# Ledger of designs, part 74: designed miniproteins, single chains

Each design is a single chain, and the fold is of that chain. pLDDT is the mean over its residues in the fold that is shown.

## One batch from the design tools (miniprotein)

Design m2570
Fold by ESMFold2-Fast:
Structure m2570 (fold): chain A 88 residues (1-88)
Amino acid sequence: SAAEEGAKAARYALEAGLLGGASIGAAIGAALRAIGAGATAYFTGDKEAALKEAEEAEKLALELAGSEEGKEEARRAGEYARKAAEEA
């Protein structure tokens, strides 16, 4: 479901930020951004805009990731954010 994919996106974004040594606030910000893709699809019906939000969430998570492990989690965040946008 869109909610399950969004929850996975948020979890992976949070883990990417924390693994990269980001502050708790920055890591939460990345997680909220990842959830935002599904929310955009739900509230606007604009899946193209929602997919762009998912891309931005992945970019932010990658910027916060300080290691290859963190970058892999960031890419998973982007994958699940896109799935949430498509299923919303």
Scores: mean pLDDT 75

Design m2571
Fold by ESMFold2-Fast:
Structure m2571 (fold): chain A 103 residues (1-103)
Amino acid sequence: SMEELIKKVLKELATYYSLPESDERQIARRLYQDTRVSGALTVSPEVEAVLDALSAQRRAAKATLPADIEEQKKLAGKQTDVPELPKEVALEILRRYAELLAS
């Protein structure tokens, strides 16, 4: 469902940027509400850029996956090619997304 997709996307972003659970839940609630009212998901350019970057990094990681299981386990525990972004920046992007849905 679309609600499950939104939840998975927000969970991924919250995990990557270590966002507080309270902020994740507030944003998810607004996304669910807007989806039910408009019948469509609205994404800000900033949120879209973050999602695109994460998708590109996941594709790159898959392309470099070694055949060895031990190496795969090490890669699963480390984000070696993902740049470190401040939590405040990630949270601001998500809050702007929530504000767009509220307006």
Scores: mean pLDDT 49

Design m2572
Fold by ESMFold2-Fast:
Structure m2572 (fold): chain A 87 residues (1-87)
Amino acid sequence: DEEALLQRALETLRKEHDALIKEAKRLAEQGKKDEAIDLLRAALPRLRQETQRVIGQLSSPELRAELQRETDEIIKEIERLIEEIEK
């Protein structure tokens, strides 16, 4: 069931994103801004690779597009947080 595979991928993506954002904010609050930015930047290629791996398991163009869209949204959130911390 490709919809179940997509749902599991989205749940994993959301959990990992939440944990990443919490850790980055914690580091920034402790004055470790460079460490927070490095953590966020290192996550971007890993997120892209994992998304492409799951997309490769999906035959439905609609489900592939949905996973890509959700990943792109998360990437934008990470990039925006990097900009905020760099202030």
Scores: mean pLDDT 87

Design m2573
Fold by ESMFold2-Fast:
Structure m2573 (fold): chain A 84 residues (1-84)
Amino acid sequence: SDKELFEEALKILKDPNASSEELDEAVDKIIYILLNSEDEELIKELKKELEEIRKNSKNKLAKKYAQKLLDALPDHEEKKKKLK
């Protein structure tokens, strides 16, 4: 399910020892959710978790990916996802 994919991706992004390959896989899972999920609550949770990772993660690459994903999401605009 999209929620399982989301939880798996978050676990990797929050892991201070995650490899660049693992982080790339986690990012792909998040992009898949953003493109295919209409679960508004899941998208809101995703935004909150990415903000926390960007601010608090011990992994510099995870912070960079979280920032990139947040930049792809409209913070104040609804409906239209400006992905890529």
Scores: mean pLDDT 75

Design m2574
Fold by ESMFold2-Fast:
Structure m2574 (fold): chain A 90 residues (1-90)
Amino acid sequence: SLAEEALKLAKEGLKKAKEAIKLLGKSKNPSKKSLNLAIAAAISAIGSEFLAEHLLKNGGTQEQQQQALESAKAALKLAEEALKLAKKDL
């Protein structure tokens, strides 16, 4: 289902956001921009995971499932950008 795909993408996004935060925590010169982006990515991924899990547990309309998938895709993209910037700060 779209909600199952959304959950998978949200979990991947959270994993990548956590990885970015871990890398920035080990950096001697992390940029504030990279830190803010990594934190924003983590928050977005957590929200998307919650929405997807809620729809899987309680059901939802096709539109709600599509919105959850779009949110999860956006969160994953943000996490990938955060991880890329965190890697440059090393």
Scores: mean pLDDT 86

Design m2575
Fold by ESMFold2-Fast:
Structure m2575 (fold): chain A 97 residues (1-97)
Amino acid sequence: NLKEKILEELKKRGIKVHETVVEYVVYVYKVSGIEGVRELLELARAGDLEGAEALIKKALESLSSKSPVDVELSPEAKEQLLRDLAAAAETLLELLK
């Protein structure tokens, strides 16, 4: 139910984030704890999409035997994904205070 709490808080803030992006942040939290989410937030704020994707992929591989499928994104979609990852990570960290 952590995913639903993050989605509700983001909606209250007027931030639209895809459910899958929130799931990625929750997976990083489950595998790497608060420090993993902080690292993901720093990577997203720095515009390091490759670093953020690597951290998410490592978390997904730890939770399943299948690697995530690589998808090519447009530059605008990459910037939006980084903003969404940062917003979801910040929201999770605030809910854990």
Scores: mean pLDDT 78

Design m2576
Fold by ESMFold2-Fast:
Structure m2576 (fold): chain A 104 residues (1-104)
Amino acid sequence: SRKEELQKEVLKMIDELIKRAKEENLPDIYIRALERFKERVPSLDEAQLEVVKEILKKALENKDYVKAIHDLRLVFDIHRLYPGKLSKEEIKKLIEEVEEQRKR
């Protein structure tokens, strides 16, 4: 299924991010956060998985691991508060609104 393929892609990308974070000697707290997100991936819907995939892709390109961890936390908060109700675009808009508030 599309959801199963997205889960597989996301898990592979998290593993790559963990590997790179370890190679760059990031603090254990960041490594543990990524490992905890990996465990929770099966709970996410297809729209949430697509957003997570975009977050991970940007983190791998930009090496901004802390931003990725923050954005992943927001996806899991959205999952808890709005399970199966939000589109990919709605999830991305909420993340952007939180990030904009943080810049002030």
Scores: mean pLDDT 83

Design m2577
Fold by ESMFold2-Fast:
Structure m2577 (fold): chain A 56 residues (1-56)
Amino acid sequence: SMQELQDRLERLQAFAEQVARITERLEKNRKEGKVTPRDKAIEAALAEQLAWLAEQ
């Protein structure tokens, strides 16, 4: 419905802002060779969440 689409859009906007900050940090850590298992888990979670939101 229209309300469900609006709710998804608002979640995507909030998520986009969070992803920008996390992506910058992960990229910095990757360039410095400081990738941790936590960083890899975060990247995997972000990829899965973006796929989820795109398909809902």
Scores: mean pLDDT 76

Design m2578
Fold by ESMFold2-Fast:
Structure m2578 (fold): chain A 103 residues (1-103)
Amino acid sequence: KELEEVEELGKKSLSEDKEVAEEAVLKLLEILANSEDEEVRKKAAEAIAKFLLHYKEDEELVELVIHGLQNIYKYKPQAKPAIDELIKKLEKEHPEIAKKLKE
């Protein structure tokens, strides 16, 4: 079930193993872009926000995920509400990352 997969990927995205974390967050971006379930998209966006806060010092991973979110926002209208909520949360927790997403 997609919701269970998002929960598992969310945990893996916070892994100390950077390669595991990167693969997991890329899968979360894929689910955010392609899922037809609003709750699944919302939970994927929440997990991606946690990833960005956890890896905030890793400029390469942060930029990779920001570019992924920007592409989804541009080409996947269904995902916009979930990404808007993600940006709102990041504005509160880490304004610098939120600013990069808006560029």
Scores: mean pLDDT 86

Design m2579
Fold by ESMFold2-Fast:
Structure m2579 (fold): chain A 91 residues (1-91)
Amino acid sequence: MEGLKALTPEEAEAFAKKFAEEAAAQKKELEAYLEKNMKPEDRELLLEAVDFHIAAAKEVILLAPTDPERAERLIEEVKRKAEEVNKWLES
């Protein structure tokens, strides 16, 4: 969070845009991988979690310079969601 809090709103918007573009490209590669290596229902659940994570991370970047408390709360929600997915994958 330290680096994100130091950004101006304009820098945060630029960072969020770049992050979203890179995340979309990585998600496309992940979808291709999962299509070959995972059942459709499991793939759908994982991709929903990935979508949530990408959207939340973008929001954190945008909020960090102006509302760091809200950004930190969103990070904790993302961590909680990731832990739920990890527990599912371990079962």
Scores: mean pLDDT 76

Design m2580
Fold by ESMFold2-Fast:
Structure m2580 (fold): chain A 68 residues (1-68)
Amino acid sequence: AREEVERLLREGEELRERLYEQALETRKQLLQQGASLADAYSASADLVGKGEELYRRLREEARRLLEE
């Protein structure tokens, strides 16, 4: 069970990291295309939020496994 918990948490962290990297790239591209600072940062924040939501879901599953 602990190995499954560690796998779920690691998968969540990897997904969060990928979406964070995509958020940075999206922000950069939007700014280069003449988007406003607010719009570019809002779009990047949406991707970060999606990553955090996926991480929270995987963390909840991991907690269920720790409870046996």
Scores: mean pLDDT 77

Design m2581
Fold by ESMFold2-Fast:
Structure m2581 (fold): chain A 68 residues (1-68)
Amino acid sequence: LSPLEVEILKLLSERPLTVGELAKALGVSVSTVQSHVGRLFKKGLVELTDDSKVAITEKGREELEKHL
């Protein structure tokens, strides 16, 4: 995981967030967050909720623990 991907997973470990909320919290562009979230989806570390938020998976929590 890149440092930014670790920060994304840390934020998501507290609650599901929209891409816009992640971009605001991290001080980066929406496009930057979308790129990293896309990689996290590919790895199975995040998923979409029914309300179109990004949520951390069990696998994502396990991966995050390796970087704490």
Scores: mean pLDDT 85

Design m2582
Fold by ESMFold2-Fast:
Structure m2582 (fold): chain A 98 residues (1-98)
Amino acid sequence: TEALLRRVLARFRELLERLRAGEISLEEALAAVDELEAELRAAGVPLEAQILWLGEAAVLAQELAAAETDPAARAALEALAEYLGRRIVELAAELAAA
């Protein structure tokens, strides 16, 4: 699980750089995040570990957004961080119901 989480976080870092460079749209980035979450779920990663991973991903997106000088790239990174925050709330509610 730890090796998978590190691999997924590394792929997320690559995704952030592609989004920042304008190589992918925000829609493509959100779809890619959904694919990463599906991979963790398919591998049986516990919800608490998925929440922690999303938290690390959100912090990375926020840090990159704060350092970004291009308004369009910053807005896309901020929107991605907001989406990750919403996913954390949704999974935390699922965990509380379990």
Scores: mean pLDDT 87

Design m2583
Fold by ESMFold2-Fast:
Structure m2583 (fold): chain A 93 residues (1-93)
Amino acid sequence: MVEKVKELVEEMRKKVEEAAKANNGKISVEQFRAIMEEAKKKYPEFSKYLNTMLGGAESIAKGNPDKRISLEEALELIERLETVLLAEAERKS
């Protein structure tokens, strides 16, 4: 479990960094959703948590003037996800 969490988090960080680089440091909700959907295909056991993180991204984007999330905001969402998933993995160990 812990190794899968680290793999998911590393892939997510890479994908949001690539999306932000292509889009002047900003990520649209649609781009973030696409990244989440690919992650769910690889890690279906984390689908509930990935859906929660997408909801968080949609809420942040709604509050932002440009209706997008920054790279910093996306990385913070991923850090929160990692914290939750590692706590769940430790509980099952």
Scores: mean pLDDT 82

Design m2584
Fold by ESMFold2-Fast:
Structure m2584 (fold): chain A 74 residues (1-74)
Amino acid sequence: MKSYEELLKELEEVMKKLGELAKELEKQGKDISPIKKAMAEVFELVKKGYETGDVKYLEEALKIAEEAIKEAEE
């Protein structure tokens, strides 16, 4: 099982990658609305994780971010 700190570091890396991908797609004139929605959901879950200290919120956030990258990299 991953620690809270491990999940935060992975989330930071994944979110950076997602942000770069969004910029690239935007330059190509592609709709980035799905990526923006996924990023908003991740931010809400990270906030809940900080407020509660429950690692499950960070695990869910990481899953959403990774799925968004996979769909965008099609």
Scores: mean pLDDT 80

Design m2585
Fold by ESMFold2-Fast:
Structure m2585 (fold): chain A 70 residues (1-70)
Amino acid sequence: SREEEIELAKKVVRYVGEKLGLPEERIEELAEKAEELDGSALERAQTILREEMGLDVDDDTLQKVLEEVS
């Protein structure tokens, strides 16, 4: 469902933010942006990572992260 895609995207963004050592408050601000986007968890996470965090992460890498957080 749309809600499940949003929650998975949030988990991916949190995982990446934690790995980068970002403050928890900043990570949650970034994760919340998933609610404003469309598409799959992967597409939502890619958009946030690229546009908000300056990270160009490929689909295969993000899919592995999504599997780790699911």
Scores: mean pLDDT 83

Design m2586
Fold by ESMFold2-Fast:
Structure m2586 (fold): chain A 97 residues (1-97)
Amino acid sequence: MKPVKLSKEVQEKAIKLLEEARRIATEAGLDPSVIRAIDNAIEAVKTGDAFEALSATVLAIISLTVQEKYGTPEQAAAARRARDLLAEASDLIEKEM
């Protein structure tokens, strides 16, 4: 498959969504591994590589799904909100592929 570059508009929108998800995760005290997964997704989006960005974002979504299942009710609610933001970012990235 040809390398796919993200547009600057999609990169900026995806980064905003991921940074908001990171803020929600840190404020709710989610597991540090979840925060690291979101940080990895932000860095992947910054590379401009669509496949790298999508892969890292999907891994962060999986981490949030685990946190929702095993966290406190407050952590579960925060994980759901953060996951919705990451799903929106993933959709934006996929539309450029």
Scores: mean pLDDT 86

Design m2587
Fold by ESMFold2-Fast:
Structure m2587 (fold): chain A 94 residues (1-94)
Amino acid sequence: MKVDYSKPGEQWSNEERLLRIKEDILALLEKLKVPEEKIKEVEEFLTKAINGEASIEEVEKLLNEIIELAKSKGEFSAATLLEMYKKEVVTLLS
């Protein structure tokens, strides 16, 4: 699913906000040169979470794994962005 970026953020539904964050996370993982297989796994899991098919705890675990991956590569700015995305995703799913 693709988010309509022509809308101001304040007019987006929680589902549209989650879809945008998913796309932003996936784009960041591509920039970090994460393997395509892992990026696909992250996309599939976040899509299930948005549809209510995954627990908040499982989402936090996945996002913590990719945050630690970014830190291990020395990409601390990317890790900070992922921590912000994690906080927003958890809030929107709660």
Scores: mean pLDDT 77

Design m2588
Fold by ESMFold2-Fast:
Structure m2588 (fold): chain A 87 residues (1-87)
Amino acid sequence: EGLEAYRNGDLDTATSYYQQQLSQYQSIGDNRGQANILVRLGEIYYDKGDFDKAREYYRKAAQIYGELNDGKGQLLYDMAARSEKAK
């Protein structure tokens, strides 16, 4: 549902759905699930032009992927850097 809202350009609805999913993954301790949702929130805030929030979410996701020894951490750091330079 969050992804469908995002695809339809309803960024506020997408943000609400992904915030709910993030809370659920946090409650069950699913670190990878949290990281995946943080990436989605970063994408939404980037599309909204809120590059500060986008960078924050990408960096949080990158930290979790790094802790999981997942090579995605570097890619997400690069996404955070792109958001920073867009200011």
Scores: mean pLDDT 73

Design m2589
Fold by ESMFold2-Fast:
Structure m2589 (fold): chain A 108 residues (1-108)
Amino acid sequence: MRRVEELIRGGEGDIRAARENLRKAREYLKKGDFRKASQHLSAASINVSGAYVNVDLARRAAKTTSPDDAREALARVDRLEAEAEREKAEILELLKEFKKKSEEEKKK
């Protein structure tokens, strides 16, 4: 179980980093700094990918524990996966906004 807990904590760290990078990407996009917005958006995508890796590893590790411990661990992994999916959706929405604002700037 300790390995599963470490993997879940790693994924939670990745989600926190993704949220911070998304926040900065939105801030830079609002200021018209497309270069920095793109850099932070890319970093957020990498962080979400890291969270998915930790989800997969934690799910596999949980299957080597007792059925009761596995059920609790898998519920925690499922919640982490749901958080990663929410951050992925926000990245996609911000990417659409980035593309729209970049095209509007080209028309001026």
Scores: mean pLDDT 85

Design m2590
Fold by ESMFold2-Fast:
Structure m2590 (fold): chain A 100 residues (1-100)
Amino acid sequence: ALAPELTPYEVILLTLYVSPSGRASVGELQRTIEFMTGRKLSKSEVTSLVETLALSGLVEVTRGPDGERLYSLTELGRRAAEEIAKEHPEYYKLLQEFLS
């Protein structure tokens, strides 16, 4: 794994923070979690993780151009993700390249 110290929650927050659109689908989050942590989670498992973050006020559901369900950071979520990015600048760069 590239970032074994990061939890799947931290990977989700950081992914949404570095994403050029500021949004990600469950499928993109699933691939990013696997890439960063080596953990192969199902889409239902990833959905449960983002729903937990939404209940904590860190993530919200948005709609994409094709009406697809996408997730984005709240203001609170952006602050949390910014702290993670500052503590892990190498992983921030890796995710920027992966999501480009």
Scores: mean pLDDT 83

Design m2591
Fold by ESMFold2-Fast:
Structure m2591 (fold): chain A 96 residues (1-96)
Amino acid sequence: MEAREFLKKGIDELAKKYGLKEIGDVVKSMIDREGIENLDLQKLSEEVRKIAKKAGLDDETIEEIINEISRLFADAEGLVLQKRAEEIRKQREKEK
C-alpha cells in the first residue's frame, strides 16, 4: 500500500472511531496539499486540537487522537523509507 493511501485510510478509521469526520477531512486535505514529507505536524496538531475542543472533547481524548495521528504519520514515513531502501537495493542488484 502506498504511504499516502495508508495514512488517509488510517485517518478515516480514526475519525470514524471518534465520530469526528471534520478532523478526518481537515487532516486528509492537509496531506493532499502539503504531502507527507512537507507536512507541519505541529500545525496539524493545532488544527486537530481546535476542532476537537470545539466538539467538546476533554484534553485526555484530544491527546489520544493526536498521538494516534502521530503514530499513523510515523508508520507512513516508515513506508516511504522502505520504498527508498528498496530503490537503493534494486540499484545495487542492477549494478551487480
Scores: mean pLDDT 76

Design m2592
Fold by ESMFold2-Fast:
Structure m2592 (fold): chain A 71 residues (1-71)
Amino acid sequence: MLSREETLEFLTKVPGVDEELAKLLVEKFGNLENIANATVNELTKIPGVDAKLAGKIIAAAKEKLEELKKE
């Protein structure tokens, strides 16, 4: 649905996510759908991601997917 570039741009808008972390998220999960379906434990395996930030990333990804489904 979203391109790699669009996914990276979206992730950097999440508080606590910089360009480096956004790239790691895309490298690890591939796309926004996989990030939205990830567990907190999977995200906390990334250096610098705690449970609170993991929850924010998952919530933001789910919200973005909901927006893309509105037609």
Scores: mean pLDDT 80

Design m2593
Fold by ESMFold2-Fast:
Structure m2593 (fold): chain A 75 residues (1-75)
Amino acid sequence: MSEEDIKKILEEQGVSRELAEKAAKAIYDYIEKYGINHSRIKQILESFGVSEPLANKAAMEISTAIGKEEFAKYR
């Protein structure tokens, strides 16, 4: 999954374009270094000002999308 894909998921969940861009970069950097962690992705979103319910939903969507894409890449 790319930084652009994460940004699109955030925008689809209702995060503003500007906030989605910044948060997507931070989330992508985290995943590249440490792998997928729902709680940490949620915490990153909340640190950028995303509300707790929206951050939780977005973190779940991102984690699910990454899992599906990695599975599809290497069948």
Scores: mean pLDDT 78

Design m2594
Fold by ESMFold2-Fast:
Structure m2594 (fold): chain A 70 residues (1-70)
Amino acid sequence: SSEEKELENELKSLKASLEYYKAHPSPALREHLIKTTLELLEKFPKYREEILNFVASLDPELAEEVLSKL
């Protein structure tokens, strides 16, 4: 579906940002990634579990912080 394709593109973008953050850690970038993930969860409520599992596979500590804000 178009929604699934949109989510796929958003997750690819998020993965690139998370990989950049791991190489160049900063508090501002961490806060931006948490905010971006929360916005993605609101945009795709049917895919919440898939989004959270995806983030947890890349950065489990950041995923836990996102969960704490839900």
Scores: mean pLDDT 88

Design m2595
Fold by ESMFold2-Fast:
Structure m2595 (fold): chain A 59 residues (1-59)
Amino acid sequence: SDAQAAQDIIKDMNLPDSQFDAVYQAIVDTKQGIQSSKMAPSDDNATKMAIDIVRGSYL
């Protein structure tokens, strides 16, 4: 799902495919930070939050 999320961001934000590794790593790192929090949300919720944060960084 993280790899699919990275592909979706690339397509939606019209980024070059060469950015896949950077976008994927940003999602993984952001998600890890969210999941390491005391609230520990589910994988799907952490992924959704990470996507929103990473997309915002490319605006």
Scores: mean pLDDT 75

Design m2596
Fold by ESMFold2-Fast:
Parts: C-alpha cells; sequence; structure tokens
Structure m2596 (fold): chain A 65 residues (1-65)
C-alpha cells in the first residue's frame, strides 16, 4: 500500500542520506506519494533537511492509512 511504502521510505531515508542516495529517494517518493506530498518531501531533501523529510513521510503514511 502507499502507506506502507511511505513508512518504508521514512525508515530508509537516514541510511540513504548517509550513502548519497537522495535522488533515488526523491524518485521513489514521486511514485508512492501524492504529488503535493512528493513535492514537500523533495523540497525538504533539496534543503538538506533530512529530519523534516522523514517527518513528512511519516505524516503521509498516517494519512494514507
Amino acid sequence: SSAEAARRLAEALPAAARMGFLDLVKQEAGRVLSPEDAAAVAAALDAGDIERAVRLLEQAAKRYE
């Protein structure tokens, strides 16, 4: 489900950020999230705000349940 996918992205994001895979996270967010949620996550990642991106993904997962 989109909720499970968003939750898995939130869980994976800190490790992905350490490994330099932010573009892959942005691509996956664009596939599993609504356009507005994907845009918010992408903006947080572009700003380097990994903690905000994680919170946005967790909030999206709760809304999609």
Scores: mean pLDDT 82

Design m2597
Fold by ESMFold2-Fast:
Parts: C-alpha cells; sequence; structure tokens
Structure m2597 (fold): chain A 83 residues (1-83)
C-alpha cells in the first residue's frame, strides 16, 4: 500500500529509537496480515493519524505515545476481529 509506506517513511524521517521500534512492529503486523483488508485499513489509519498529528505540530514524543496506545489497543482489536 503506497499510502501506508509513504506515511511510515515520513514518520521514520523524524523518529527517535523508540518511535522506530514501534513503526517496525506496525510494519510487521502489516506483513503478517497482508491478506486481511480490515487489519490493513486499521494499520493505515493509525500511521495516518500519527502523521496528521506531526503535520499539525505535535512532538515526536506525542507521535510515540499515539503509536504505543494504538499497539496496546491493537491486542483487543485483534481479539475482536478474530472472534
Amino acid sequence: NPAFEEAVARLRAVADEETLRLLDEIEELARENKENPAIQQSLLGAVQSALDALDAGASVEDVTDLLRIFLEEWEEVKKRLQK
């Protein structure tokens, strides 16, 4: 997905070590779930929201917090999507 790859690339350009680790985890989830459109759309939404926050002037720490919260919530979302 070009939009996902572009959003991740833009976030990586300003990322600290912690943000890079969270982005690596999100990209791994995208690779593991490439055949699940709902999961792909959810992951795209998360990186787009983080990028939108950054473009609005949010700090790298705020972006890191958004990605961390998404991944914490992701465990619950995944359980619901898998029934």
Scores: mean pLDDT 81

Design m2598
Fold by ESMFold2-Fast:
Structure m2598 (fold): chain A 88 residues (1-88)
Amino acid sequence: SLELKQSVASFLATVALSAIDLGDVETARRLARRAAEIAREVLEEGGVLDPETLRNLERAARAMEEAGLVEEARELREIIEESRRLAA
């Protein structure tokens, strides 16, 4: 269950990156928010995000920030930082 949720969050972050590259800001926003929601569920259920998921979320956060989606970027970065804190 948690592993599947991680895979879905990672995939959504990757698709959000593609949406930004295509200039589809609204799709990128929705996908990033959904990725954040699912990643948050992993942490709430006692999991931590794996390195691949963290990398994909970080890449998405950077792309969101560069595209002006500063709130979505912040949410993704907060989740990344919380996961790293829990793993330490």
Scores: mean pLDDT 87

Design m2599
Fold by ESMFold2-Fast:
Structure m2599 (fold): chain A 83 residues (1-83)
Amino acid sequence: SSMEEEMKKEAEEAKKEAEGDRKLVLLYAQNSIENGKKKLEEAKKKMEEKAREMEKRDPQYGKEVREFMEKQVEEAKKAIEEL
């Protein structure tokens, strides 16, 4: 259905944006660990809001996006800790 295709596309776009946010966090962290941590907190809040919104509309796609976002956050945390 058109609604299912729209949710799938939205999930793919949310994942791409989360990857971009992770890369941005790491760029900030390279210049300042504190700025990187601040950007990570902003990204986490944005990701949480998006995942929660999607879960209310489609629990399966919402869960998929949330799990992807959590992975991006953990990878960013580890990269910052290694600086």
Scores: mean pLDDT 86

Design m2600
Fold by ESMFold2-Fast:
Structure m2600 (fold): chain A 102 residues (1-102)
Amino acid sequence: RAEQLAAIAHRARLIAEGLEELARRYEGTDPELAKLLREAAEYARRAAEAAEAGDTAAAAEYLREAAEKVREAAELVEGEEKQGLLEIARLLEAMAEELEAL
């Protein structure tokens, strides 16, 4: 259980970092997209902190909030970028399900 929580926390932090990097790329061209990506990154970061504290319920809720923000961001883009964001949202949802099963 502790090893699984640490793994999920690590994955959530990596996703948060990736979302922040993506937000920086859109900051000057699409501020609304950048804002949604930063909000998603913040929720993913909170999920990592909750998982590190052993709070699986809070971590799962934060991952689902992060996924929702990523899905909102995906509505603002098309093509490969949209597919990439929807893949991230599905990964966050799967991580929440893993936590709910612990």
Scores: mean pLDDT 88

Design m2601
Fold by ESMFold2-Fast:
Structure m2601 (fold): chain A 115 residues (1-115)
Amino acid sequence: MTLEELQRDIDAAMVRIMGSVLKVAARHDKSLSEEVKKLLEEMADEMIRMADMPGPVPASEIERMIEMARKMREAGAPTDVVVSVLRMIYLAGRMRDADPAELARVEAEARREEE
């Protein structure tokens, strides 16, 4: 096993863990609306699915996840929740070898939410 092979296996496991944590948070956070919880659980399912993808994550998946984060904001999710989700999308995408241009888009969306 090369260091690169081990890193890929660890990255996939970490993305699965992040998705699982989001799913638990969505179910137990009483401060979030049912619409926001549903979107957060859908995001969690996408992260879990992305962890099992062969090869690099396509730009379309990152774009879909950004759109889901935007829908969370439109549904009234707190700024801190939206920013945390965008940061998790960035980390998950980076771990699954997403295009640097798509990762830059996620970072720009997170910065926009913080302003």
Scores: mean pLDDT 82

Design m2602
Fold by ESMFold2-Fast:
Structure m2602 (fold): chain A 60 residues (1-60)
Amino acid sequence: KEKEVNEKIEELRREAEIKVAQAKEKAKQSDPETGADLVFEAAEYRQKLAAEAAKLRAEL
């Protein structure tokens, strides 16, 4: 069902947003270089989840 695929895509997007938000909060408490690394790692994870979501969408 299309709804089931959309729910999975939404879940992946939500997980990625949480990771990015957590990294940004931790970055505020860190030095600029460490903070940038944390945000970069979270962005890479977000890209991975976005690719998985795109694959699910392509199956429709």
Scores: mean pLDDT 77

Design m2603
Fold by ESMFold2-Fast:
Structure m2603 (fold): chain A 60 residues (1-60)
Amino acid sequence: GATVEAPLPLGGGTLAPGQDGVAQHTRLSLLAQEYLAANPDASLAELQEKLSAINREVWE
C-alpha cells in the first residue's frame, strides 16, 4: 500500500470486474501488514513466501 498521503483507492469502492485486481492487491497488502504485526522480526523473504502460500490457498 502507498504510504504517501493519498487516500486508499478501495476505501469505499464497489467491487466490479475492473476492480478485482485492485481488491486482490489491497487484500494482500492487509495480509502482509497482519503478518508483519504478528512477526515483526520476519525477513522479507519469509513475508514473500507467506503471501505466496496464502495467495495459493485463497485465490487458487
Scores: mean pLDDT 63

